# Ledger of designs, part 2: designed miniproteins, single chains, continued (3)

Each design is a single chain, and the fold is of that chain. pLDDT is the mean over its residues in the fold that is shown.

## One batch from the design tools (miniprotein)

Design m8038
Fold by ESMFold2-Fast:
Structure m8038 (fold): chain A 51 residues (1-51)
Amino acid sequence: MKEQIERYATKIVEAAKAGDTVAAAAVGQEALAQGIDPEALAAEVIKKMNE
């Protein structure tokens, strides 16, 4: 799960930095569909955005 959380968080951050909010939302929905915890995903996205 940690590897998957990091992969999805990275994709969300990259899409957000590129200004593609639709792609960021789609990646987030896919992560949730794969059973990734939304709180853990959000924490990893916040961590990567602040790096």
Scores: mean pLDDT 79

Design m8039
Fold by ESMFold2-Fast:
Order: C-alpha cells, then structure tokens, then sequence
Structure m8039 (fold): chain A 80 residues (1-80)
C-alpha cells in the first residue's frame, strides 16, 4: 500500500540521517569510508525504489535499511 511505502521511506530517511551524523562526528577515516560506501549503496536502492511497484519499493527500502545498519555495525567495530 502507499502508506507502507511511505513508512518504509521514512525509516530509510531516519537511518540515513544516523549514518550522516556518524560521518560528521567520526575522526576515524576507515570508519567514515565504510559509512560513505554504505550510504552510496543505499542511495542506489532508494533510486530503484522510486520507479518500482509498491511491493518492490518496500523490499528495496528494507534492503537499503539493512545496508545502512551493516555499515553502522562495521564502523562501530572499527571505532571499537
């Protein structure tokens, strides 16, 4: 449904803001690189979702969230 797509889009936006905040606050270049790569990959999925059906858009947004969450996990391991 359109509501589910909007909710998924909002969740992706929230996770992107978290990643951007971590990039701005981090002093570790390796952590920043991982976060930037995750953000870039998520943006590709978000762009695909814009032209997709509701079902595919939700799936792509969920994949984007997973990519961003994995980037945060890897960055945290680098920062320890």
Amino acid sequence: SQQQVEEARQRVGEEMQRVLTMIMSSRNPDAVQVLQQGLSEALKLIRQAEDASDEQAIELYEQAIEVLEKAVEEAEKIIK
Scores: mean pLDDT 86

Design m8040
Fold by ESMFold2-Fast:
Structure m8040 (fold): chain A 55 residues (1-55)
Amino acid sequence: SEEEELRKKLQEIMDELGERMKEIMSDKSLSDEEKQEKIDELVAEAGKRVDELEA
């Protein structure tokens, strides 16, 4: 169903967000400031994707 497909897509977005956040946080080459910037951008992108799915 369309509702189930939408739910699955939302879950995929959230799972990708979590995995990428983990990668950023474990990256020893990045400063704390660079990690915050990358995480903020990642969260904003995920939020936009979620909004587009619900529109």
Scores: mean pLDDT 81

Design m8041
Fold by ESMFold2-Fast:
Structure m8041 (fold): chain A 88 residues (1-88)
Amino acid sequence: SAALERLRELARELVELALKYIPDPLKAIGVVLRAIGAVIEAELTGDVRAAARELLRLARDMLREITDPEAQRRLRELIARVEELIAE
């Protein structure tokens, strides 16, 4: 329950960053759909760790594409929080 809530918070922040900072709308929606899909799968299977790993992959991919310094800072903070969730 607490892990699912944290996963939802992390996914919400990742979606916000994708919509705000990815200039290509097709790439942005692709990240949104993958993040939402990961959360839905975690809710159905209980596998929060697998979903967190998917969010980690998405965040790392976004770091390679996004050049905005504030977005990069927020993504690195998000990555650290996702890694903490995986380590639990």
Scores: mean pLDDT 88

Design m8042
Fold by ESMFold2-Fast:
Structure m8042 (fold): chain A 81 residues (1-81)
Amino acid sequence: MDPGHQEALKKLEEAIKKAKKVIEESEDEELKKKAEELIKRAQALIDEIKNGINDKPPEEYIKRVEELVKEAEELVEKLKE
């Protein structure tokens, strides 16, 4: 696997772990729902990267990966509030 695709997958897996933590630790139903939606979006992108890995460069996915990572970090920050 291309190193760039491997790093993208690792970042998405970390975003999913952060979102799962929000679901487990938060009492806010809206925050939990946002975390569940993030997990679904991250999983869809993981599937897309795995299926398209041979025909698209990692740069095509980097922006979408960065957006999901940022959203996961924002959810964790809201968990602290």
Scores: mean pLDDT 77

Design m8043
Fold by ESMFold2-Fast:
Structure m8043 (fold): chain A 66 residues (1-66)
Amino acid sequence: DLLRRLFEHDNKDVLAEFLKAVELYKEGRIEEAKELLRKAYAKYGIELSDEEAERTLEDLLKALES
């Protein structure tokens, strides 16, 4: 099933991009982190604003540090 495979592979790819974005954010590379996160969400047809991208990075960082 194409949709099931896409969902499973996209979840792994998106997770990897989320982790990379959080690493960039920790390094102080905020703009690159936001761009990478926006690209990851765009694969699901979701457009993030700059504020939404920053908030999502902060939430992800907090979740990963917990």
Scores: mean pLDDT 71

Design m8044
Fold by ESMFold2-Fast:
Structure m8044 (fold): chain A 66 residues (1-66)
Amino acid sequence: MAETIRELARLAGMEEGADELAEKVLSGQAPVSTLAAFTIAAVGKLFEEGDNEELRKALERLLSEL
């Protein structure tokens, strides 16, 4: 999960705060709303980039790990 969050953030250009979010998710301290907001932002980047296949696969992997 943490590595999937970091990879998704890198592909979506959202690397800032990704390490902190990944650590909070691993410790069980991340609010569901924060993870949801990150996922929504990543989906927005996918639409802006016109179906980036790597970003889509990273999103699918994150959803499968939730």
Scores: mean pLDDT 68

Design m8045
Fold by ESMFold2-Fast:
Structure m8045 (fold): chain A 88 residues (1-88)
Amino acid sequence: MDEELYEEALEAAGELLREADELAREGGRANREGRYEEAAEYTLRAAELLREAARRMREAGVDERVVEGLLEAARALEEQAERFRRAA
């Protein structure tokens, strides 16, 4: 049971990380095109998915250093989105 829940949580977190990466790339593209509001929205959504992945990994008992790494990445994206909004 615990092992199955762990595997399901890692698979779900993996999907969230893939979606977050794609959204972060879209945010970067929008920023390069001068679409700062859209860039901020994509980047904030990526940060939300990283926080969700971190929560699922923590609940599954993944190493806290991995979880903290994801939370640091989410904070960096939130700061980047704030900068994009200030540029708009």
Scores: mean pLDDT 84

Design m8046
Fold by ESMFold2-Fast:
Structure m8046 (fold): chain A 84 residues (1-84)
Amino acid sequence: SDGERVERAIELLEELGYSREEAAELLGTMVNLVVEGKASPAVRRAYEYIENGRRDPEAIETLRRAAEEIRRIVEEGREIRRRR
């Protein structure tokens, strides 16, 4: 189910050192980037791996890099909003 897949992705991000709240924000941002056609190749691969339930070392490393990229995008978005 979609709910089980989302929960497993959140758990994996928590294992990578993110809080549950951070993990949910990162996943939401990833989905939005993919839907809007703005995702980098790394973010698109991480999304595909999550959809396929992959947890091998390559998938975990790709998700780690994608999460770091998305974190930077979120931080930049907050900074831009503060300047308005």
Scores: mean pLDDT 78

Design m8047
Fold by ESMFold2-Fast:
Structure m8047 (fold): chain A 87 residues (1-87)
Amino acid sequence: SEAEELLAKGEEAFKAGDYETAAKYYSQAARILEEKAKAGEATAEDYRLLARAYSNLGKAYDKLGDKEKAEEADRKAMEAYAKSLEL
Protein backbone atom coordinates (compact mmCIF):
# COMPACT_ATOMS: atom_id res chain seq x y z
CA SER A 1 0.00 0.00 0.00
CA GLU A 2 0.99 3.67 -0.29
CA ALA A 3 1.17 3.92 3.51
CA GLU A 4 3.56 0.93 3.68
CA GLU A 5 5.75 2.47 0.93
CA LEU A 6 5.88 5.80 2.81
CA LEU A 7 6.73 3.99 6.07
CA ALA A 8 9.61 2.20 4.27
CA LYS A 9 10.91 5.51 2.84
CA GLY A 10 10.74 7.03 6.33
CA GLU A 11 12.72 4.10 7.75
CA GLU A 12 15.40 4.56 5.05
CA ALA A 13 15.66 8.30 5.82
CA PHE A 14 15.86 7.55 9.58
CA LYS A 15 18.73 5.07 9.04
CA ALA A 16 20.53 7.76 7.00
CA GLY A 17 20.17 10.21 9.93
CA ASP A 18 17.71 12.41 8.00
CA TYR A 19 15.17 12.73 10.80
CA GLU A 20 13.31 15.67 9.20
CA THR A 21 12.64 13.63 6.03
CA ALA A 22 11.78 10.55 8.13
CA ALA A 23 9.20 12.60 10.11
CA LYS A 24 7.64 13.86 6.84
CA TYR A 25 7.24 10.34 5.42
CA TYR A 26 5.89 8.93 8.70
CA SER A 27 3.42 11.86 8.95
CA GLN A 28 2.21 11.20 5.38
CA ALA A 29 1.74 7.48 6.15
CA ALA A 30 -0.21 8.33 9.33
CA ARG A 31 -2.40 10.83 7.42
CA ILE A 32 -3.40 8.22 4.80
CA LEU A 33 -4.27 5.68 7.52
CA GLU A 34 -6.19 8.30 9.59
CA GLU A 35 -8.27 9.20 6.50
CA LYS A 36 -9.06 5.50 5.99
CA ALA A 37 -10.09 5.24 9.67
CA LYS A 38 -12.36 8.31 9.39
CA ALA A 39 -14.02 6.71 6.34
CA GLY A 40 -14.78 3.62 8.45
CA GLU A 41 -12.62 1.46 6.14
CA ALA A 42 -9.63 0.77 8.42
CA THR A 43 -8.88 -2.87 9.29
CA ALA A 44 -6.99 -4.15 12.36
CA GLU A 45 -3.90 -4.31 10.10
CA ASP A 46 -4.40 -0.64 9.10
CA TYR A 47 -4.53 0.35 12.79
CA ARG A 48 -1.33 -1.65 13.45
CA LEU A 49 0.36 0.22 10.56
CA LEU A 50 -0.95 3.51 11.99
CA ALA A 51 0.53 2.60 15.42
CA ARG A 52 3.86 1.83 13.71
CA ALA A 53 3.79 5.12 11.77
CA TYR A 54 3.12 7.15 14.95
CA SER A 55 5.70 5.18 16.98
CA ASN A 56 8.37 5.84 14.33
CA LEU A 57 7.27 9.50 14.11
CA GLY A 58 7.79 9.79 17.89
CA LYS A 59 11.34 8.43 17.54
CA ALA A 60 12.07 10.92 14.73
CA TYR A 61 10.77 13.84 16.84
CA ASP A 62 12.90 12.66 19.81
CA LYS A 63 15.97 12.79 17.52
CA LEU A 64 14.96 16.32 16.46
CA GLY A 65 14.61 17.39 20.12
CA ASP A 66 10.85 18.00 19.91
CA LYS A 67 9.74 16.28 23.11
CA GLU A 68 6.11 17.50 22.98
CA LYS A 69 5.55 16.24 19.41
CA ALA A 70 7.30 12.96 20.30
CA GLU A 71 4.99 12.41 23.32
CA GLU A 72 1.88 13.25 21.26
CA ALA A 73 2.95 10.80 18.51
CA ASP A 74 3.60 8.07 21.12
CA ARG A 75 0.11 8.64 22.61
CA LYS A 76 -1.47 8.33 19.15
CA ALA A 77 0.53 5.13 18.54
CA MET A 78 -0.87 3.60 21.76
CA GLU A 79 -4.44 4.64 20.82
CA ALA A 80 -4.10 3.11 17.33
CA TYR A 81 -2.67 -0.13 18.75
CA ALA A 82 -5.53 -0.38 21.28
CA LYS A 83 -8.02 0.13 18.43
CA SER A 84 -6.39 -2.72 16.44
CA LEU A 85 -7.17 -5.09 19.35
CA GLU A 86 -10.92 -4.21 19.22
CA LEU A 87 -11.34 -5.41 15.59
Scores: mean pLDDT 90

Design m8048
Fold by ESMFold2-Fast:
Structure m8048 (fold): chain A 96 residues (1-96)
Amino acid sequence: SASARAAQKAALQARIEALEKVLRAFRFVIDKYKADPSLYEKLREAEEYIRLARENLDDLEKAQEYLDKAEGLLREVAEALGPEYLENLDAALAAL
């Protein structure tokens, strides 16, 4: 239904906002602790997938695929940063 599609778009928009907040937090941590420069490349790729998801919200399946890729990259960054950051990512997604 149109109502169900609107709800799905709202859920994807909330997921975009959650992942953008996580990305900003991880960037801050990497900057503060002078972490591995390879993590910046993963953050840039995640940011690009989040942008693509936002631009493709009318294609719910495509937007979902982009957000799944962004989440995967942010999870790899979290694993490199430590268990606290994995918990932070999981908590952000659980709040959706």
Scores: mean pLDDT 87

Design m8049
Fold by ESMFold2-Fast:
Structure m8049 (fold): chain A 78 residues (1-78)
Amino acid sequence: SELRERIDREIDGFALGVKAALPVADELMKKNPNFDALGFIARVAAEGANIARETDDPEEIQKRVEELTRKMKEEALK
């Protein structure tokens, strides 16, 4: 099913976002114990799913998720 294949890709993108966000959220929590780590992880995960909707290239998805996670880390440190 085309719908199932699309949802599976979005779930994979979401999972990549969680995986990328976890070490960053851990680092940010060590600097600020009140940091919304779960909210940060959820936002990166949702964007990972969005990236997977735009491209089916696994290398491009991973690259864009990594770049997004880096930018979101920088914003959280302001």
Scores: mean pLDDT 85

Design m8050
Fold by ESMFold2-Fast:
Structure m8050 (fold): chain A 70 residues (1-70)
Amino acid sequence: VEELLRKVEEEIKKIKEAKTEEEIEEYKKKAEKLIDQILKETGLEDLAEKYRKELEKAVEEAKKKIEEEK
């Protein structure tokens, strides 16, 4: 479980550092898959929801940054 949590955090970090919308989408899909695995392995919906919200925030901020730089 702890390994999956670390991997989700790494994908979220990559989203924040992403330079293109394609990279954001790729890392988002990887993070979503990891969050689904966390939910399946632990049954902790609150934990999965916490990471889902953090992922959504990172994606929104990264997309906004890229759009503003156009």
Scores: mean pLDDT 78

Design m8051
Fold by ESMFold2-Fast:
Structure m8051 (fold): chain A 98 residues (1-98)
Amino acid sequence: KAKELVLEAARLVLEAAKLMLDNAETKDEILWAIGRMLRAIGLILDAERAKNDEELKKVAQEVIDLAQDIVRNSKNPEAIKLAQEAIELAQKALELLK
């Protein structure tokens, strides 16, 4: 259950970053969105490869950090909503790993 929640949270962050790329109008916005997409893809891979609860906790925290970055810096309401949902799922995963 915890690993499934972390994977879903990481996928939501990827979708938020993709939505930001689709709505990007400037070079800086495009590069910012691509950077967050690459980080989200890395987190999906890290979650899939996590062998123990400590590795999975670290990935969940990194998902929260990236999603919070999107909430703070995005102007897109749909991207913010997806990032907030990702934070909630990753926090639920951390509770299961206690």
Scores: mean pLDDT 88

Design m8052
Fold by ESMFold2-Fast:
Structure m8052 (fold): chain A 66 residues (1-66)
Amino acid sequence: SLEEKLKRLKELYEEIIKAFETMVRAIGDRVLERTPPSEQEKVRAELEAERDRLIKTAKENFEKSL
């Protein structure tokens, strides 16, 4: 049924978002490893803000596509 297909699509979307969050965090950690200690707090805050913005945009785009 269409309802079952939509449920599966939402589940796949949630799995993709979780995988994306994990990947972005891993990339962020790699960037922080190369960042001087004096700059780490600022860079961490910027990376977290950008991550949250990207996730929000992805969720909004998915909701609009339904």
Scores: mean pLDDT 79

Design m8053
Fold by ESMFold2-Fast:
Structure m8053 (fold): chain A 54 residues (1-54)
Amino acid sequence: DEAIRRLGELTGKSPSTIRKQLKDSGLSLEELIQRYRDAGEITDEQAEELLKLA
């Protein structure tokens, strides 16, 4: 999944770590992306690009 890989690249986390966060949190990929944006770990523009891939 390209969105998972891209999110990992932007946050310095492995794709496996992102997948684990999705499973552990029960969030959708879209919801996880929004959380990273709200936390200031990614920009609004980066979040919008990721949401188009999710």
Scores: mean pLDDT 80

Design m8054
Fold by ESMFold2-Fast:
Structure m8054 (fold): chain A 107 residues (1-107)
Amino acid sequence: MLEERVKKARELIRKGLEALKAGKPEEAKKLFEKAIELGKDDPAVLAISLVRLSQALLALGKKEAAIEAAERAYAIALELVKKQPNNLTYASILVSSATTLSVTRSS
């Protein structure tokens, strides 16, 4: 069940990214929110879903909500890297969350 939910969450993240590229941040937001719900039991998928939600929220001008999502993603990514410091996927999520948090705070 978890693997199936994670696979579906990753597909929703891909669709959300395509929606952002198409200039549809509200559609992207809904897709990323569904990915967060499905990926809630997988910290890596939850963290990347929160990074993407933050990006969609910033595109919608919702700065405070974007900061909150980015802060949650960053906290999860720090714990992931702490547990597996040689995991390049977790390091990538940490960099993405830190960059997104910096951008949202400076916007």
Scores: mean pLDDT 89

Design m8055
Fold by ESMFold2-Fast:
Structure m8055 (fold): chain A 100 residues (1-100)
Amino acid sequence: MTDEEKLKEAEELVKRGEELFEKGDYESAARDYAVALELLKEVLGEEDPRVAEALLRLGRVYAAMGKREEARRLYEEALRIYERVGDEEGVARVREALAE
């Protein structure tokens, strides 16, 4: 699979994960976001803002499932990435999620 094909698959998985999350299918949403996260890390590296976005989305799914510890770890990882790249909007979104 090419890097372009991996990014396209990650984008499709993020969209499907969002639709599943809106429907309350948290387990399926978490699986789609987790696969998208691994594809994004492989192509873009671990410190890309798109990786931080996938971490934030996955964290929100775990929070909705009552898995607060897992959600917190994902949010803290997303926060570190957004702070490193200077994404002030991303930092604000993660801080809002951490405040619950």
Scores: mean pLDDT 87

Design m8056
Fold by ESMFold2-Fast:
Structure m8056 (fold): chain A 64 residues (1-64)
Amino acid sequence: HMEEEQKELLKKAEELDRKSREIITNYPKEIVTNADDPEKVAEIRKKVRDEIKKLNQEALELSK
């Protein structure tokens, strides 16, 4: 009776993992590419923090 619920949870967990890996992969590249623009670097850092916060919220919802 919980098999479908477990499948949905696993699918959501996989999606969160993929999003996290995309952030880890792209973040260093974006910082290096924009290293000569401190304002752009600050914007990128804020965007990454916001994305991590969203992923954390999704993880909290998943654990309910």
Scores: mean pLDDT 77

Design m8057
Fold by ESMFold2-Fast:
Structure m8057 (fold): chain A 66 residues (1-66)
Amino acid sequence: DLQKYGAGVDYYMQGLDYYSQGDYEKAIEYFKLAIEYFRQVSKDNEGAQLLIEQSERLLKVAEEKL
């Protein structure tokens, strides 16, 4: 499950990088991937739950930019 958490964090960071570059379509795709991986982590992992919420918020903001 550490591998899934790590993959989620990597996709989240890639999403942030694309977001900062103004590539909102790619940012959305990577935030969706991050959420998918974090949802596969244990339900009691508070870090994963917070990153899901943060990714969902950023995804909505990125969608507003399109």
Scores: mean pLDDT 84

Design m8058
Fold by ESMFold2-Fast:
Structure m8058 (fold): chain A 111 residues (1-111)
Amino acid sequence: NPEEKAREERKIEVALLIAKGIVETLIEGDSSLTPEEKEEKLKEYLEKLEEAAKEGLDAMLDVVNELINELRKGGPLPSKETVENVDKKLRNAVENATDEQIAALLASMNK
């Protein structure tokens, strides 16, 4: 079904935009990183997310979890609850968003 495929692709685009926002928030919030290290990490993980989006939601979640694990080596450890909330937020955006919510989010975040 071409319409169902287009809808699934749109949900992945929404998940990618949300994942980019999560990555940006996690990196910017890490007080152990210099501004230069933040810029380099942001570039690295945004590129990884764009590649992972071609493989789907689970691949994007793996990239976010990789970042969380790297930040745990140098900064304060995110709680298990924080990690679970990130996973839930990203999954909910893909699985439970209406077509109108998806369209509105894409329009607001793509500029």
Scores: mean pLDDT 69

Design m8059
Fold by ESMFold2-Fast:
Structure m8059 (fold): chain A 56 residues (1-56)
Amino acid sequence: SDLILRLIQKELNLSEEQLEELVRMVEEGHSAREIAERLGISPANAAGAVAAIRKM
């Protein structure tokens, strides 16, 4: 859902490139911790985003 991705992007202040990387990392099965470290966001924010994307 594009709406969920745009809500995540706005809430976490991600660039378009960071949002694309987030989706790719979730699809590839990376942990919330790995995603947090790569994107420079909190592990809690990464975990929330992963859960939201997986429910799409």
Scores: mean pLDDT 84

Design m8060
Fold by ESMFold2-Fast:
Structure m8060 (fold): chain A 55 residues (1-55)
Amino acid sequence: SQMEELRKKLEEIRKRYEKLIEENRDDPQKVALLEAERRAAVEGDYSALKRVLEE
């Protein structure tokens, strides 16, 4: 299922950014950038998920 594959990919992206944020907690500017990147990545994948659901 393309939807299940996309769901797993979103979870991997979330976990990857959580780890990066934790590793860089001593740099608040980098943490802010990583949080913004994570949000953008999740929003991008949500748009892709909507297209898969419409197909």
Scores: mean pLDDT 72

Design m8061
Fold by ESMFold2-Fast:
Parts: C-alpha cells; sequence; structure tokens
Structure m8061 (fold): chain A 60 residues (1-60)
C-alpha cells in the first residue's frame, strides 16, 4: 500500500540519519552520549512526523 511505502521510506531516512550522526561522532573520537542520543531521537521524531503528514494526505 502507499501508506506502507511512505512509512518504509521514513524508517530508511531515520536509520540513515542515526548512522550518519553516530559515524560523525566515531570519526571525531566522541562517545555516543545522552546528548547525541537525544539529538538523534529529535531528528527521527521529525522524520516520522513528516511521514505521518503524508499518510494523512493519502487517507483523506
Amino acid sequence: SEVERILGKAEVIANMVRIALETEAWVRGEPIDDALRQRIKAEEDEIYRKGLEKVKEVLA
């Protein structure tokens, strides 16, 4: 379904952002601390929020 495609794309993008931020920390020799985890969560939450907005358009 189109809903599954939208949510699947959101999950892929969220995973890519998490990997990118964790990789940046690794390259800089920085630990994956609570501040970085909170930043990753905020970015993931925004991606899923935008995905749900697109889902609402499909279901309208």
Scores: mean pLDDT 86

Design m8062
Fold by ESMFold2-Fast:
Structure m8062 (fold): chain A 78 residues (1-78)
Amino acid sequence: DKDLEKAKELVREGEKLLAQGNYEEAIKKFEEALKLAKPESQIAIQALRNIATAYKRLGNEEKAAEYLKKAQEGGKLS
């Protein structure tokens, strides 16, 4: 599945950006991955958790909590 392969690559690129402290660009990569990933898939849950981490590092606790909740809700069905 080309969409799944690209979603995994986008998550890897986003994780590299997170490690570099480039949080806003990391969020963009994870959001692109979410557009290609099936809802509630493991790759979608991983992207949502990584977005929550990026927002926490940016000091946006409200957005971090929002995305963490989305990841936890997806995880309940898988």
Scores: mean pLDDT 84

Design m8063
Fold by ESMFold2-Fast:
Structure m8063 (fold): chain A 75 residues (1-75)
Amino acid sequence: MPSKEELEEAERKAREIAERAREREPALADIEARVTVVNGELLASVRAVGTPEASKEEFQRIVNRTAREATEAAQ
């Protein structure tokens, strides 16, 4: 089970991904970052709130690329 510090760090990373996604898609005002513990692992997700359906798919692609780049940069 992750420590409180590990959970807070995962939340910080999720927010960083959300902010970087906003930089690439500045028309998005509402972005939520969430961290969930599943089977002892921390899962971070970022989603747009109030975004038109057509823009959601593009936003998700930006988020996925940003998350991948952040993961590779951290290694």
Scores: mean pLDDT 62

Design m8064
Fold by ESMFold2-Fast:
Structure m8064 (fold): chain A 70 residues (1-70)
Amino acid sequence: SIEEIEEEIKKLEDEYKARMAAVDAAKAAALAAGADPAAVQAKADAEAERITREFRKRLEELKKKLEEAK
């Protein structure tokens, strides 16, 4: 149903926000531990790009299912 797909999208968005927050937390922890800021930022950027790419791919799949249900 449309409602089920909308719930899946909401869960995916909540998961994305949680994963991005974890990247920020890991970055903050590494900086507090005295890690190199440039290396920490590069790692955070790479993880954020990967997470965002995975999120967008799954979101596109769910949006396609939502359009098919309309």
Scores: mean pLDDT 87

Design m8065
Fold by ESMFold2-Fast:
Structure m8065 (fold): chain A 58 residues (1-58)
Amino acid sequence: MVTEEDIEILKEILKNAKELGALTDEQVEKLIELLESNKDKSIEETKKKLEEKLKEIM
């Protein structure tokens, strides 16, 4: 299962990507929302959803 700690680490990575210009504010917000909505899912399912969302956005 995805832990609160895993979500915080991923949020930090997304914030760093935004600062480097790789992601927009809107893209980061959508990805964070996805992580929070899937916190009760397995890490593998959450990762798959995140990858699908990234492909759709980028």
Scores: mean pLDDT 71

Design m8067
Fold by ESMFold2-Fast:
Structure m8067 (fold): chain A 80 residues (1-80)
Amino acid sequence: LEEALELRAARQPPTAEEIAAARAKEPLILQELKENLDREQLEETLAELERAIEEARAAGAPESLLEQLELARRVLEELL
């Protein structure tokens, strides 16, 4: 617990220069994040979500729930 708090303290706080450097590297960080995302895991989750939408539709789920599931599907498609 104490070691975990020390590790958190070591990650605090960024200086003004570090904040400026982080902002300059924001596009690179987003690119690295996309590259580090497990495409296979995202594709599997998308396939499961598509099945859940079809099952919910067949079960007569309310339109609001179907809209929420469709929104989640689109977010996952954008990450691929």
Scores: mean pLDDT 65

Design m8068
Fold by ESMFold2-Fast:
Structure m8068 (fold): chain A 55 residues (1-55)
Amino acid sequence: SPLEERLRALEEEGRRLVEELGREMDATGRISEDLAARLSAVVDELLRLRAELEA
Protein backbone atom coordinates (compact mmCIF):
# COMPACT_ATOMS: atom_id res chain seq x y z
CA SER A 1 0.00 0.00 0.00
CA PRO A 2 1.12 3.62 -0.47
CA LEU A 3 1.13 4.13 3.32
CA GLU A 4 3.35 1.08 3.91
CA GLU A 5 5.75 2.22 1.17
CA ARG A 6 5.89 5.68 2.78
CA LEU A 7 6.61 4.09 6.18
CA ARG A 8 9.51 2.08 4.73
CA ALA A 9 10.92 5.18 3.04
CA LEU A 10 10.69 7.16 6.30
CA GLU A 11 12.31 4.33 8.29
CA GLU A 12 15.18 4.24 5.80
CA GLU A 13 15.56 8.05 5.93
CA GLY A 14 15.53 7.97 9.76
CA ARG A 15 18.16 5.21 9.82
CA ARG A 16 20.42 7.22 7.52
CA LEU A 17 19.97 10.41 9.57
CA VAL A 18 20.83 8.60 12.82
CA GLU A 19 23.99 7.23 11.20
CA GLU A 20 24.92 10.71 9.94
CA LEU A 21 24.36 12.19 13.43
CA GLY A 22 26.57 9.49 14.95
CA ARG A 23 29.33 10.22 12.45
CA GLU A 24 29.10 13.97 13.15
CA MET A 25 29.30 13.32 16.91
CA ASP A 26 32.38 11.12 16.44
CA ALA A 27 34.07 13.73 14.22
CA THR A 28 33.15 17.00 16.00
CA GLY A 29 31.50 16.16 19.35
CA ARG A 30 28.46 18.20 18.20
CA ILE A 31 25.11 17.66 16.48
CA SER A 32 23.87 20.14 13.87
CA GLU A 33 20.45 21.72 14.48
CA ASP A 34 19.47 20.89 10.90
CA LEU A 35 20.07 17.14 11.32
CA ALA A 36 18.33 17.12 14.72
CA ALA A 37 15.30 18.91 13.24
CA ARG A 38 15.12 16.47 10.31
CA LEU A 39 15.25 13.47 12.63
CA SER A 40 12.48 14.97 14.79
CA ALA A 41 10.33 15.56 11.68
CA VAL A 42 10.83 11.94 10.51
CA VAL A 43 9.86 10.60 13.96
CA ASP A 44 6.72 12.78 14.03
CA GLU A 45 5.65 11.60 10.56
CA LEU A 46 6.32 7.94 11.45
CA LEU A 47 4.09 8.23 14.53
CA ARG A 48 1.37 9.91 12.46
CA LEU A 49 1.48 7.22 9.75
CA ARG A 50 1.45 4.39 12.32
CA ALA A 51 -1.69 5.89 13.90
CA GLU A 52 -3.31 6.10 10.44
CA LEU A 53 -2.44 2.45 9.66
CA GLU A 54 -4.08 1.33 12.94
CA ALA A 55 -7.25 3.33 12.29
Scores: mean pLDDT 80

Design m8069
Fold by ESMFold2-Fast:
Structure m8069 (fold): chain A 65 residues (1-65)
Amino acid sequence: GKVEKAYEEAVEILRELKKAGTKSLNINQVTIIANELAKKFGISVDQAKEAVLRAAKEVGIEVIE
C-alpha cells in the first residue's frame, strides 16, 4: 500500500544519508522527511513519521530529540 511505499522510500533516503556520513537525525529532520513523504504518497504526516522512525531503526540511524 501507500504506507509501505513510503517506508521503502524512507529506507532509501536514510541509506543515502548514512552513506554520506549521517549517524543521527533530530526530530525536526524526521518531521521534514515525513512531510515530503506524506506529500509524495498522499498519506498523513503521522503515518509518514512512523515510516521514517521504522526506517531509522532498520538502517541503524539514531533519532535524537
Scores: mean pLDDT 87

Design m8070
Fold by ESMFold2-Fast:
Structure m8070 (fold): chain A 90 residues (1-90)
Amino acid sequence: LTDEQIEKLIEILKERIEKDPNDVKAWFNLGMALFVLGKYEEAKEYYEKALELDPNDWAAQQLLGYVLKELGKEKEAEELFKKAKELMEK
């Protein structure tokens, strides 16, 4: 995907959350789109919102861990990777 295509996807996803703020998948996909664009601080906010709505989403926890690693928060990232693994194994 081009950056332009990703930015268009972000617009669509923001419209989805305006209509339904509990659309966990829209929050998650916003985080992913911003992660791909290298906007790690913004990606963190959207993944955190997805996890507020679905705390047991091990995929969201894992991706938030990668974002925290990019932001230099290694210990917090390791804690999230551990939690994601525990949920996946249950």
Scores: mean pLDDT 82

Design m8071
Fold by ESMFold2-Fast:
Structure m8071 (fold): chain A 87 residues (1-87)
Amino acid sequence: SVHDKILELLEELLKWLEENAPDATDLIARVKEVIAKAPELSPEEAIEEAEKVLAYLYTRFHDNPKIQELVKKMAEKLKEIEKELKE
């Protein structure tokens, strides 16, 4: 389902952050909060919350090429999920 794809993307992001940026505790907490709330959200609302997380990452870590690459890759996956909802 679309929810499962969004949760998979957010879980992948969370794992990457815990392994590569464990000092970003505020961001890790925010991702965990979105994951916890996702079952209560519509697919559209879940996409919007994921987009907000990615936008925050992009802005905060603009000079970190590994994070910038990760955000680009995840944003592309999220756009494909969004496209499935518009069909």
Scores: mean pLDDT 81

Design m8072
Fold by ESMFold2-Fast:
Structure m8072 (fold): chain A 64 residues (1-64)
Amino acid sequence: MISEEELERAREIVNKAMEVLGVKTYSDLAKAVLETPREQLEKALGIPASEVLDAISILQLAES
């Protein structure tokens, strides 16, 4: 089971990443993360790309 703390952190990560990358959906965010060079993406977000993908997965699982 995903904890409330993990859900809140995932929402914060996803919302910030969506704002920084200018996307409005989880699918567009995942695509942007996968298509952007890792170094540039991690510099812009301040976190590993893998954490963003994990956060998207957590939110998709919780919303299913």
Scores: mean pLDDT 79

Design m8073
Fold by ESMFold2-Fast:
Structure m8073 (fold): chain A 72 residues (1-72)
Amino acid sequence: MSPEIREEIERKVREMLELEKKGEEALKKGDEETAKEYMGKVRELGEELYRFAKEHNIPIEELEELMLKVKE
């Protein structure tokens, strides 16, 4: 995997984590509608990541391992 491709995946994963945190904050405030909106964006970014991996011929298993490492 090229450094540029890896950087892009890591960037998208970090964006997903930020949106997930915003969703959790909304839930703590009782704003379920805002929380659902952020969770929807996380799902959309996940779909984009899988599409990006397919376009660059990256195995799904390798993508999932990279996502776990970024979350760590």
Scores: mean pLDDT 79

Design m8074
Fold by ESMFold2-Fast:
Structure m8074 (fold): chain A 59 residues (1-59)
Amino acid sequence: GPAARLAAALEEAERRGVRLYLEGASPEQVAQAVRDVLEAAGFPEEGARLAARTLASLG
């Protein structure tokens, strides 16, 4: 259902975000990548919220 799809998208966003962070990407680039994953999965509002939280945590 939608909850399972959101959980899978969050796991993918975390994997991509961690990879970019370890590769030396800026906090803004990591936050944008996380947002893009959630938006592509159909969760733009959740993507925006997670991106803001990611930026706050890394910046």
Scores: mean pLDDT 87

